# Designs tried in a protein design run: designed miniproteins, single chains, continued (4). Part 39

Each design is a single chain, and the fold is of that chain. pLDDT is the mean over its residues in the fold that is shown.

## One batch from the design tools (miniprotein)

Design m13412
Fold by ESMFold2-Fast:
Structure m13412 (fold): chain A 111 residues (1-111)
Amino acid sequence: PAPPTLTQSPSELTVKEGEDATLTSTASQDVGSDVSWWFQKPGEEPELIILNGSTRVEGVSDRFVGSGGSGTTKFLTIRDAKLEDTGTYYDVSGAFDPATRGQGSKLTVVA
């Protein structure tokens, strides 16, 4: 069976420091809550920030909020954006083998 496709939007987003940013991921079929969000800072390896759609990894700021419940659409909201939040955010689903990853949403935070 083909793995589901994860489509992330917007592909690129620029926000001012202190604004909220919302990133969306839409799966081609229901992936339940088995989705994670990964953050890749420019020049660094991707780091896991959200597990199971809404559970923050220890040490991750509470400004990062995963939502969307069950179904095909999931959201990552970055509240009170900081310059250090600049980078690419990836949605990953482990609901199918092999796991599938979205194309990424590039966030740029400007002063």
Scores: mean pLDDT 82

Design m13413
Fold by ESMFold2-Fast:
Structure m13413 (fold): chain A 59 residues (1-59)
Amino acid sequence: MSGADVKALQRHLHDAGLLATVDGDFGPATEAAVKAFQRASGLLVDGIVGPATREALGL
């Protein structure tokens, strides 16, 4: 995904209280935040931002 897509994802995770920094890089902190969101949302915890995770985030 593009840096703009990563920043959009990170903003949603930050608003959910799961990520402290929006830097546009899909690093370990962003992956951990995605996994935490997936767990909280009852989704498969794989750290991959697929269609189900994007839909749950409102992306």
Scores: mean pLDDT 78

Design m13414
Fold by ESMFold2-Fast:
Structure m13414 (fold): chain A 119 residues (1-119)
Amino acid sequence: SPLDKAIEELEKATPEEYVKAIRKLFSVIEDAARAGDLDAAIQGVERLIELMEKLPKELVPEALAFIMHAIDTLRAAGAPDDRVVELLEKAIEVAKKHGVPDDLIAQLEARLAEYRARA
């Protein structure tokens, strides 16, 4: 599937290829969400979050920006609030493990509080 190929490309990416591979995976997630394949789109976001643990520290903020955009796309496409909350909780956990700045963590936690209030 396009999702499996994009995931494999990111897993095998060299440092020079990371940004392009992240953008490809994000594009596939957007296409799946737009087509109404929310399960594939959610799976793509989960894999992007997992692969963020393997990224160089300097690329983690950029990867988080893509994850947040993908979560917003899932919300707009009608993904259940509980699934969106789970994804954001996982993203925050990985970000904390990577030593992401407290200001960025606070932004993610504020977004999580907003989504929990809607659930």
Scores: mean pLDDT 81

Design m13415
Fold by ESMFold2-Fast:
Structure m13415 (fold): chain A 90 residues (1-90)
Amino acid sequence: SKEEIEKKIEELLEKMRETERRVEELLARGDVESARKVLDEFVKEADEEAKVLGDVAAKLDPNSELAKKIKEWEETVTTTVKRLYARLEE
């Protein structure tokens, strides 16, 4: 249902914020290896969920609110992940 998909997007965004906090905490103590592992695990889960959400979006009108919300989620996660990996290289 739309409600289940919206809740899943919400849960994934919360998990992303938790991951960002944990990566920042690990970097603050100089633990780059653990920070990378945390980020890698999040990316693996996000990629699996993106496939499920992509299958849902393919059945929707691309101009529908739900399809746009799925696309915005994918763009937000991609941008955040790229920023966090860049932080690991500093």
Scores: mean pLDDT 83

Design m13416
Fold by ESMFold2-Fast:
Structure m13416 (fold): chain A 62 residues (1-62)
Amino acid sequence: MTDEEVIKRAEELAKRLQEVRDTDPFEADVLESLLLMLIGVAKAEGDYETAKRIEEILEKAR
């Protein structure tokens, strides 16, 4: 997967998280877990720049 594809997926997950944060806390928790997993995968691959970008996307959605 390209870095651009990972970032796009993270932005889509974060947008959904922002939409459901106040209405569906279970779905919000699942979406946050998926974003944290993407951060973990990027760090495991040594891609700390992509991991940081995903962390910033998640923080803005909270």
Scores: mean pLDDT 80

Design m13417
Fold by ESMFold2-Fast:
Order: C-alpha cells, then structure tokens, then sequence
Structure m13417 (fold): chain A 78 residues (1-78)
C-alpha cells in the first residue's frame, strides 16, 4: 500500500504508511529507503538524504538507498 501511494503521487500518504512500518520495525532498511524516496519526490532533499543514510547504516549494500542518496545530493546542488 505504501508503494501504491508513492506511485500514485500521494507522497504524504506514502510517508504516513512508511512511518507506521518503522514504528513496528525501526531496522527495516527498505522502509527507510521508501521514506527517503517519498521525501525526494516532494523536493525535501535534506530529509531524503537523512533517511537514505539511515537505510545504509542498517544495510550498506542496499542498491536503492545508494541510488536515492546520489540522486538527492545531486538535486540538492541544483
């Protein structure tokens, strides 16, 4: 459902869903990655960077988090 909200452009709904997932499991690297992606799509690059970095602290090999972090940093410099 979080992914459905994100794909539909309902970023605030997606954020709420991922935050609820993280309340249940704060070590869920995928949920941190998805939260970062939602903030990235909202143009909140500092929050996106923070959440992608959190995902990488849990799972350093997470390809989506690494890609998202690079994108957020590049967009922030524009």
Amino acid sequence: KGTEALLAGKYDEAIKIYEKELEKDPNNAQAWTNLGAAYLKKGEYDKAIEYFEKALEIDPDNVNARAGLAAAKALKEK
Scores: mean pLDDT 82

Design m13419
Fold by ESMFold2-Fast:
Structure m13419 (fold): chain A 106 residues (1-106)
Amino acid sequence: ATGGGLIDPALMPDFAAHVFPTLREAGVEEVLFAPDARTALIRPGQRFVLEFELLDGADGAVVGRGTFTAEATPAGFAEFAAWLRETLARLPGARRIRLTSFVPAP
């Protein structure tokens, strides 16, 4: 499952086009929210900060953590997708992503 409603609906196609293919290529099966995840609406062009954990598919152990900051634009989403590809290539057991924060940057 993916978390919807966190980005202005006008940006969702760009986010999906840049991020979801990278997740599928890396074998990520699921995107989850932590029970205490901080989330807020992110508008077009607004800077965001995303914090997450990468979970092993077999036992659910945390195998990596990340924090990423970019602008909510096609270029920013492409930058995030490139970073994800590099990170997931180093963690081939990662099958799930647990979001702990997805909020506007201060």
Scores: mean pLDDT 71

Design m13420
Fold by ESMFold2-Fast:
Structure m13420 (fold): chain A 61 residues (1-61)
Amino acid sequence: MPVASPEALDKAFELIVRGVLEGKSREEIVEEAVEATGLPRSLVEQLAKGVIEAFELFKKS
């Protein structure tokens, strides 16, 4: 898609959150989200980074 739909972004975010909670690697999470949503890999990597950083703060507590 030339432009990301809100639905595709929401689905990517949901998959990223679930992957992090399941302990998947960042690379696996990004690949699954890209395949499921068709969003650009760079965009999905940015979303995954933000989510992973948030969860890492909680894991280290």
Scores: mean pLDDT 77

Design m13421
Fold by ESMFold2-Fast:
Structure m13421 (fold): chain A 69 residues (1-69)
Amino acid sequence: SEEVRRLIEEAIRAARAGDRERTRELVEKAVELIKRYGELEVVEEMLKEHQSDSIASSVLHEILEAVKE
């Protein structure tokens, strides 16, 4: 889903800006949509794309852990 991907990209940008509250809100929204539509594959794909980016990887791992619960 382009919407899930965009939310994750926005969360990464918020994290880079140091906006912890916005990052958390965007992560929670992305997790909700991923659980609702079963789109874990989007997170796994983005992890491969951003594997050398510490901030992006941190956000993506947080989403992945939240989805697995």
Scores: mean pLDDT 83

Design m13423
Fold by ESMFold2-Fast:
Structure m13423 (fold): chain A 87 residues (1-87)
Amino acid sequence: RETVLEVARNLLRVAADFYQWKIEELKKRIEELEKEYQKAVDDGSITPEQKAEIDKEIERMKNLIKRYEQEVADARAAADSLEAELA
């Protein structure tokens, strides 16, 4: 039977992997949005107000990535600490 520390370590590793996957999906989303944004700028189909809203959305997603990167770092550090306790 797994100890409480082994279960906690394994859950933290799963959480880190989940947030890493979320980061990858958000990065792809930002790249797609930046490409569409540049195309709309180049063909003149976008207003200054729409540009500002898209810039805000990209910034919001970038801030969410930073938050998820911190969650990954914290979860990995906690899992490594528990691993050291199990050794």
Scores: mean pLDDT 83

Design m13424
Fold by ESMFold2-Fast:
Structure m13424 (fold): chain A 60 residues (1-60)
Amino acid sequence: SKEEEAYKKAKEYLEKAIKAGKEGNIDEAQEYSLKALEYMSEVSEEQKKEINDEATKLTG
């Protein structure tokens, strides 16, 4: 479904944003964060919670 595709893309861009941020690539981190937010607007509330949980795992 479109929601499942958006969920996958949101997670992908979130991982890229966190990696870029950890490497000090602020411009790339911002671009990927904006892409992740764009896809998050297309996912269900449950999927948003899962993405936030994933962010917590990646950031510690």
Scores: mean pLDDT 80

Design m13425
Fold by ESMFold2-Fast:
Structure m13425 (fold): chain A 92 residues (1-92)
Amino acid sequence: SSALQQQLQALVDELQSQGISVQVEQEGNRVTITIDTGDILRAIGAALAAIGLSFEGLDIEVRVEGTTVVAIITGKDADQALQNAIRFLQSL
């Protein structure tokens, strides 16, 4: 929904205000979030947050590429994928 997209964008804007590069792409029930943390330990922290959410039953796949974290988040529909993406960004 537009409200979920606005909430996700507000979280992206907050991270960007802290100097963190965030890119979000949505394709139906899948959201891909690319975060360049500029710091390997911060990237590891973000990956651990994603792993924690996976244990809570979120469909989230995470990859670490140096200082960059790529999270692939899936829902049963577009709104659940956005809700799961919001939960991931809130966990950072």
Scores: mean pLDDT 86

Design m13426
Fold by ESMFold2-Fast:
Structure m13426 (fold): chain A 60 residues (1-60)
Amino acid sequence: MSREEKFELAKKAIEEALERGWSETLALLVATEELIKQYPELTRDEAMRIAIEALRELKK
């Protein structure tokens, strides 16, 4: 399963949450939950790490 697809999903979830005025913390939580929902084989820790990496890239 593509790591790049998971990363892009997390980026989109974070962008949408931030556009709606949610905090970075809430954006990370939303992205983490979307990743787990779409990829249930992911652990919560792994999903959160992907979300954090996606947020980090969006801030560059």
Scores: mean pLDDT 81

Design m13427
Fold by ESMFold2-Fast:
Structure m13427 (fold): chain A 68 residues (1-68)
Amino acid sequence: MKLSETELALLVYALRQQGYDHEEIKKYAKTVFGEDLSSLSEEELKELAEKGKEIADKMAAAGRAAAK
């Protein structure tokens, strides 16, 4: 399954929050979504997790603003 850049960032962030290490994240992405993250370094996965956090925070803020 093809993940968008934002979906991939959110996935990495969510898995890290659940206590998955970088090897477990790579395995999960490959087995569940067919995404090969083996070329990504630990630093690159950390950057994706930080990006995912920013996206999640923005989505939460937008949800609060839209709630009535």
Scores: mean pLDDT 75

Design m13428
Fold by ESMFold2-Fast:
Structure m13428 (fold): chain A 79 residues (1-79)
Amino acid sequence: VKERIAAAMAAVEEEMRQALAAGDEERARELAVRALAEAIGEEAAELAREGAEAAEAGDYEKAKELGEKFFELVKELEE
């Protein structure tokens, strides 16, 4: 599962780099979430997106909670 996530992120790395170079951090985030959805499913990608948004808003408690749910899902996918 971790290898699948790494491969999916690597596949969009060039597009993310281009988006970041253009100052479009929102597009870079959308590309990452889409890659995660393809690798590990929409539910896990949704948790990652919400966690990133919570951290960006300064809600680190919520970001931590969502991160824990994300890692639980990733662990289940290894079965």
Scores: mean pLDDT 73

Design m13429
Fold by ESMFold2-Fast:
Structure m13429 (fold): chain A 99 residues (1-99)
Amino acid sequence: PSEVELDRDVLAALILIASAITKMVAPEAGDYAKEVAEHLERAAEAVSKGDFDTAIEHLERAIKIAEEALPKYPEIAQDMLNIARTLLEKVRELKAKAE
């Protein structure tokens, strides 16, 4: 595989792992954690297909949901924000490399 294809597959796997961790470690955050995890899963699918714009959209939505959770669940919402922001930057880097 090309370097871009390999990096894309690795990033998609990392986003899926982040989604699974969000579901496992944030049961108290309920619907917020579930929505963040669902958007991470959709972002991973988009990355695996090379659809970086769709992946960016889902990661930006995950960030927005985590921000809404921050007043109610400050610690877990901050972790979700840090993860989603890091993954968004990695998707943007990979998109630039692919172009």
Scores: mean pLDDT 81

Design m13430
Fold by ESMFold2-Fast:
Structure m13430 (fold): chain A 69 residues (1-69)
Amino acid sequence: GSMEELHKLILRLIGLKLRKIGLEYDIELLKKQEQTEERLKKIEELEKEIKEIEKEIEEIEKKIEELEG
C-alpha cells in the first residue's frame, strides 16, 4: 500500500540526510587541517558526493509529497 512505500521513502531519506551530515562533518575536519593538494582534492570529492545526495533527497521528498498530498 501507499503507506508502506511512504515508510520506505522516509527511511531512505533519513539515511541520505545522515550520510550528508557525516560528509559535511568530514569536510569541516579537513578544512581545519593544513591545506595540502591531496586534502583539497578530497574536499572536492566529498562536496561532489553531497551534491549527488542532495539531488536524491529532492527526488525522494517530491515522491513523499506526491504520496501525502
Scores: mean pLDDT 86

Design m13431
Fold by ESMFold2-Fast:
Structure m13431 (fold): chain A 81 residues (1-81)
Amino acid sequence: SMEAKVAEYEARIAADPNDAKAYAELAEALLQLRRYEEAFEALSKAVALDPNLPEVWEIWLKFSSNPERVRELEEEHKKRS
């Protein structure tokens, strides 16, 4: 289930807090569950750790259906780049 994937990615992050891919995968799983606030937080962390992951940009495009969250992510990216 998607909830099981969230738990898996959270465990992976607990083992390695710098795993950008785990944060990106967590954001995608949370987005599928429509937990938008948590998905945005996870995606922001993934961007901060590694903005070059293909998953980051694909998930960001999915947030284009929620313009406020996309704007917040863009501002965060600019501050950390």
Scores: mean pLDDT 75

Design m13432
Fold by ESMFold2-Fast:
Structure m13432 (fold): chain A 80 residues (1-80)
Amino acid sequence: DIQKLIDKLVEALRKAGKEEQADLAREHGNRVIKLLKENKPLEEIFREVRALYEAVLASGDPEARKLAEEFANKVYEKAK
């Protein structure tokens, strides 16, 4: 349920007042979903995951960090 994790992550960032980081997380998260559906190379998928994680780290929000880690783990499980 990768889409649900993105939704929770974006909500957590918005609640923390981190609108720019929330928008970046939504953008990169949606790209990850698209790349997974299109069976793109792992390098491309993980590049977008890294970009999402960097935006979350920039926010400084610990709840968002936890959700981003859960997101990365689920993406890894799907992509292998």
Scores: mean pLDDT 86

Design m13433
Fold by ESMFold2-Fast:
Structure m13433 (fold): chain A 74 residues (1-74)
Amino acid sequence: SAEEELKKKQKESMLKELEELRKRAENITDPEMKKEILELIEKAEEYLKKGDLEKAGRLVMEARGKLSRYERKQ
C-alpha cells in the first residue's frame, strides 16, 4: 500500500540521518555530551526497529538539536 511504502521511505531516511548524526557525534570532545547524544541515537534506532516512527523521529530531532547547539558553542 501507499502507506507501507511511505513508512519504508521514512525509516530509510531516518536510518541515514542517524548514521550522519553518529559520524558528527564522533567529533564531540565532551565525554558527557557525546554519551548523551549517542544514547539518544541508540533509543531512536530501537524505536525504529519496533516500527515507532513518531518516537524515533522525536529522538532524532532531539539528538540533532543537542549536537547543533554543542557545535555552535565551539
Scores: mean pLDDT 83

Design m13434
Fold by ESMFold2-Fast:
Structure m13434 (fold): chain A 85 residues (1-85)
Amino acid sequence: MTLEELRAAAETVLELARRLREGERFTLGEIRGLYYAAKVLAASEDPEVSALGREALELLEEALTEEERARIAEAEARRARLAAE
């Protein structure tokens, strides 16, 4: 992706995170996808993309219950273990 496309993607992820925090209904798969995307964007070397990703991640953490966060973390850990095999 170009840097412009990457920044646009980061803004989209942030917008979706805001909608989730406002109570919009997302599936657990969509929430996991947003969480993963926000983490990847937060790790970006571009300061603007990294800032947007971190803000999206913070909003997702505020919107999710402790149980939902735990399920997402468990699913990520399981996927990582299976990929390592």
Scores: mean pLDDT 75

Design m13435
Fold by ESMFold2-Fast:
Structure m13435 (fold): chain A 55 residues (1-55)
Amino acid sequence: SEQEKLFEEVKKKIEEAKSSSEAAKILVEAMPKLSKEQRNELADLLEEKAASIPE
């Protein structure tokens, strides 16, 4: 489905983001088009990425 494609693209963009702020922007723009479960998974990924960035 289009949602699954968008989810995979957003996940890759978050993984490639250079900062937590950039990753958060990507997530926020995609949230209205994603399911609740997909949003939760991306939020967890963002939290993990933010914790691993030495800012």
Scores: mean pLDDT 77

Design m13436
Fold by ESMFold2-Fast:
Structure m13436 (fold): chain A 104 residues (1-104)
Amino acid sequence: MEAAEEAEEAARLAEEAARKSSGEGTGKTAEGAAESAREAAEAAREGKWLEASLLAGSGAVAAATAATVSSKGPEGGSEEAARLAREAAEEAGDGALAASREAA
């Protein structure tokens, strides 16, 4: 799969997770994941594979954190936000691996 496409899907899922979040911290963490994923997609389109891999990896960690927080009670967000954040982490991780293979 192409690193840019996976990073874009990760950004979309993370943005949706942020919109579905009921907790302030969870929403901001998901927004951070979306920003890193968008930057990863741009870097991949420019052929900056190492930068794309690092940014997508950062996005995956942020999205995984948002998913964990969203799963904790009412202040942590919704189950839907947690699911979307988990999907964002998976897509960002796939994007990071795709970009790192291009960088090698």
Scores: mean pLDDT 76

Design m13437
Fold by ESMFold2-Fast:
Order: structure tokens, then C-alpha cells, then sequence
Structure m13437 (fold): chain A 52 residues (1-52)
């Protein structure tokens, strides 16, 4: 899924690409809010790891 792709990109340090996918999914009614929130938190966690 695109959420899994965003998480994978974030873990690879491709944070800009991961966030772009999440931004595209924010207005997608097929994506549950809880899953979107979990993916966004994962991207934030990877971003914090990348800045250390």
C-alpha cells in the first residue's frame, strides 16, 4: 500500500518522498485516519533518527 511505501521511504532516509506520499493520502477517503496517523508517526520517528 502507499502507506507502507511512505514508511519504507522514511526508513531509507527519503523523508521528503515519504511526506509527499502522506500528503497525497491525507485527502484519500479510502485510507482510515488511524492508519494515516500511525504512518505519520513512523515518518516523524525516522526523521528524528536521521537527525541524530
Amino acid sequence: SKLEEAIRLAEEGRLEEAQAILDSLKNDDSVPASKYTAAQLMVIGAELDATL
Scores: mean pLDDT 75

Design m13438
Fold by ESMFold2-Fast:
Structure m13438 (fold): chain A 62 residues (1-62)
Amino acid sequence: AIEALRQEIARLEQEARRLEREGVAAVLAGDLEKAAALQARIKEIEAQIAELREQIARLEAL
């Protein structure tokens, strides 16, 4: 069902927002390695959200 995919996107968007806040805190603390790792994870989540949106578009076209 498309609903499950939309719920997963919402969850991932919330996770990305949390990681963005942690990334800012890491930069302020001078932990650049942690900040870089969090930024990489955010990019992974953004790619995953894009894939899920493509799946929804394909299902809606059926």
Scores: mean pLDDT 86

Design m13439
Fold by ESMFold2-Fast:
Order: structure tokens, then C-alpha cells, then sequence
Structure m13439 (fold): chain A 64 residues (1-64)
């Protein structure tokens, strides 16, 4: 099962780095704009990704 997060990317962060992050969690990232990306990860990796984003100060929304 795959889960999706809509992530607001800070201005000083490279959105393309989110593709590498998503791959590290076994998923993928789609860059929607300079400040927004959709990250898809396996359900068992979702909590680890959320913890990373919270520590890094990213705003995110889980999509159903």
C-alpha cells in the first residue's frame, strides 16, 4: 500500500532533493512547483518520512 503526502518546500531548499529523499523511503516524488511536491511512499515508511519532515521544519498534508 502506498501513501501520499503533499509537502510545502521552503524557499531555501532544492525541490529536486525531494526525489532522492522519496527514493530513500522506497517511494517517489513529483515536483508540482518551486514550493510544492507530492511524495508517495510505502505505508510502512510513512511515519519515518513524517518524522523527517517534522524535524526538518516542513509543512505537509496527508492525502487519502
Amino acid sequence: HMKKLLVKVPENWDPEKLKGLAKAFGGEAKILSKNEALITVPEDKLDELKAFLEQAGFEYKELE
Scores: mean pLDDT 79

Design m13440
Fold by ESMFold2-Fast:
Structure m13440 (fold): chain A 67 residues (1-67)
Amino acid sequence: SEELRRLINRLIGLKLRVIGLEFEIELLKKKEPTEENLKKIKELEEEIKELKKEIEEIEEKIKELEK
């Protein structure tokens, strides 16, 4: 299914972005806990949360298409 292929490709892209953002958070956590660095960590964590919601929605769509 072309629709299934598009969803899988989108899912891969979102998962790679989450990995990249988690890596950025790890790097920021190794720096001094300045107000700026803590704010950046919070912003990245919020972005990861929204991306994980989109991932969950796509995974549910994939499950429905496999029925």
Scores: mean pLDDT 87

Design m13441
Fold by ESMFold2-Fast:
Structure m13441 (fold): chain A 97 residues (1-97)
Amino acid sequence: KYNEEGKKLFNEGKYDEALEKYKKAIEEDPNNAEAYNNLGNVLAAMGKLEEAIEYYKKAIELDPNYAEAYENLGEVLESLGKDKEAEEYYKKAEEIK
């Protein structure tokens, strides 16, 4: 419910509202790797790249086979000029796919 509401709001560009829905999803289920990944996506879209990295890492911690979270982490690291670190995460995502 909150995770799906957050996705809808994110797709509509309502980032602050999407962020609150994903926070509620995490409050209901602290092991929801998808909600952490999606919260990272909102933060990245808002230009909060360092915060996005923290949430993507939490998603990976909860689900080590979450290919999308590795790919998203790689993209943010690449945007920060950390190309070597980004390459390591992209390789991990490819292994899972």
Scores: mean pLDDT 87

Design m13442
Fold by ESMFold2-Fast:
Structure m13442 (fold): chain A 55 residues (1-55)
Amino acid sequence: MVVDGSALNNLSVDERLAVAEKVREVYRESLAQGLTRKEAEDRAGKVLQELLAAA
């Protein structure tokens, strides 16, 4: 996955890892629920934005 890392530059390594792990979990759960890859990516991207806004 190529992700624009600029938004992550101000986070600590631990915070960045926590965000990445949560996003990956949401993506995997979405696929397990029968969502398409596109829908899973959109959902994971939304969670990424929410986590970055909260951090």
Scores: mean pLDDT 73

Design m13443
Fold by ESMFold2-Fast:
Structure m13443 (fold): chain A 94 residues (1-94)
Amino acid sequence: ALKEAEKLAEEGVKAFEEGNYEEAVKLYEEAIKLLEKNKEKIDGADIRIAKLYYLKGRALAKLKNYEEAIEYYEKALELDPDFEYAKKELEKIK
């Protein structure tokens, strides 16, 4: 599960870098679902899911879906309150 989620996250980052933000959102969402399903078996699952929420939020912001982007940055901070990148994105968008 972890390796599959990491591969999906890497594919999502590539899609994001190529400007394919809708595909990035889908790939991050699939990675999140795999980590959530296997949370009890994955060390640091909350921190990993928080990072993916942040990455999904960034892709949503590029699609001008700011309301959902805010939601995902807030979800990232719920799992990792010290996540500086998510805090900074919320400060810029709100």
Scores: mean pLDDT 83

Design m13444
Fold by ESMFold2-Fast:
Structure m13444 (fold): chain A 81 residues (1-81)
Amino acid sequence: STSELIEQARTALLERMRELNAPQSVIDELEEMFDRLLREKASLEEFIERLREFAEKLKESYPALAIWIEYIVEEIEKLLS
């Protein structure tokens, strides 16, 4: 389900953020995004769009995390036929 994909992506991204010593403010922003998506039962398309927006925002400061998010998006898109 979309909720399962969102939760799995959240877990993976939070783990990567800890590994990269991301600021707490960035971690909080990511968690707020995931909480909103889960509460509002966002579509798969909305989830992909939000991940892309987040990756673009992080591109300069956290390129490794941005690349990881892009990878997750590509894997999710493979599920869309």
Scores: mean pLDDT 78

Design m13445
Fold by ESMFold2-Fast:
Structure m13445 (fold): chain A 87 residues (1-87)
Amino acid sequence: SREELQALLAALREAVARMLAERAPRGVVTDTLLEQARRLAAASESREEREAAAKYFLTLAQGLGDALGWSEAEKRALAAEIAAIAA
C-alpha cells in the first residue's frame, strides 16, 4: 500500500541518518540498503511506484556514499544492485 511504502521510506531516511552519524562500515551500509530496497520493491503496487522509490533510494545511497567517502566504483556497484532489485 502507499501508506506502507511511505512508512518504509521514512524508515530508510532514519537508517541512512543513523549510518551516517555512526560512520558505519561499507558492508553494514550495503546490507542495510539492499534489505530496505527489497522491502520497498515488495511494497510497491505499480512500476511507477517502484521507479519513484528506486530514484529516491538511489539519491539517498549516493548522498550517504559521498558523505562516507566511498569511491565512484563502490557507489556504482551499490546502485547497480539496487536497480536490479527494482527491475
Scores: mean pLDDT 80

Design m13446
Fold by ESMFold2-Fast:
Structure m13446 (fold): chain A 74 residues (1-74)
Amino acid sequence: SRNDEFNALVDEIAELANKAREALRAGDKETAKKYLEELEKKVKEMLERFPDDPAVRQFAEEVRKGIEKYREEL
C-alpha cells in the first residue's frame, strides 16, 4: 500500500530521474552522474524507512535498473 511518506519519496525519485534524463539529453554527463547518485541515495532512504515491505523492495530494484541503464548512456 502507498502512504504519504512512500508517495513523497516516489515523487522525489521521479523528479531526480527527470533531471538526470534532461542532463543526459543536454550532454551534461557530470550533472547526470550527480542526479543518478542522488537517486541511489533516495532508493537507500526508501529501503531504510520500509525495510520489511517486499513491494517497496521491488520498486527500489526497478529504480536501480533504471539507474544502470542511464549510466550505460554516459
Scores: mean pLDDT 82

Design m13447
Fold by ESMFold2-Fast:
Structure m13447 (fold): chain A 58 residues (1-58)
Amino acid sequence: SLEEKQREIIRQLREAIRASDWDRVLALIGEVLETLPPEVAERVLGEALRLINEYLAS
């Protein structure tokens, strides 16, 4: 389902950000933009930016 895809990609984004694997973060952002509806992509990217900001604040 779309909700399952959202949860899985957010999980992968969290792992990639924590690992500082920026190549993977960029690849996952590309996948979000290509595969998810715009409103859903906006929410996922917003969460990704929040996670990146939290990481940088650490």
Scores: mean pLDDT 83

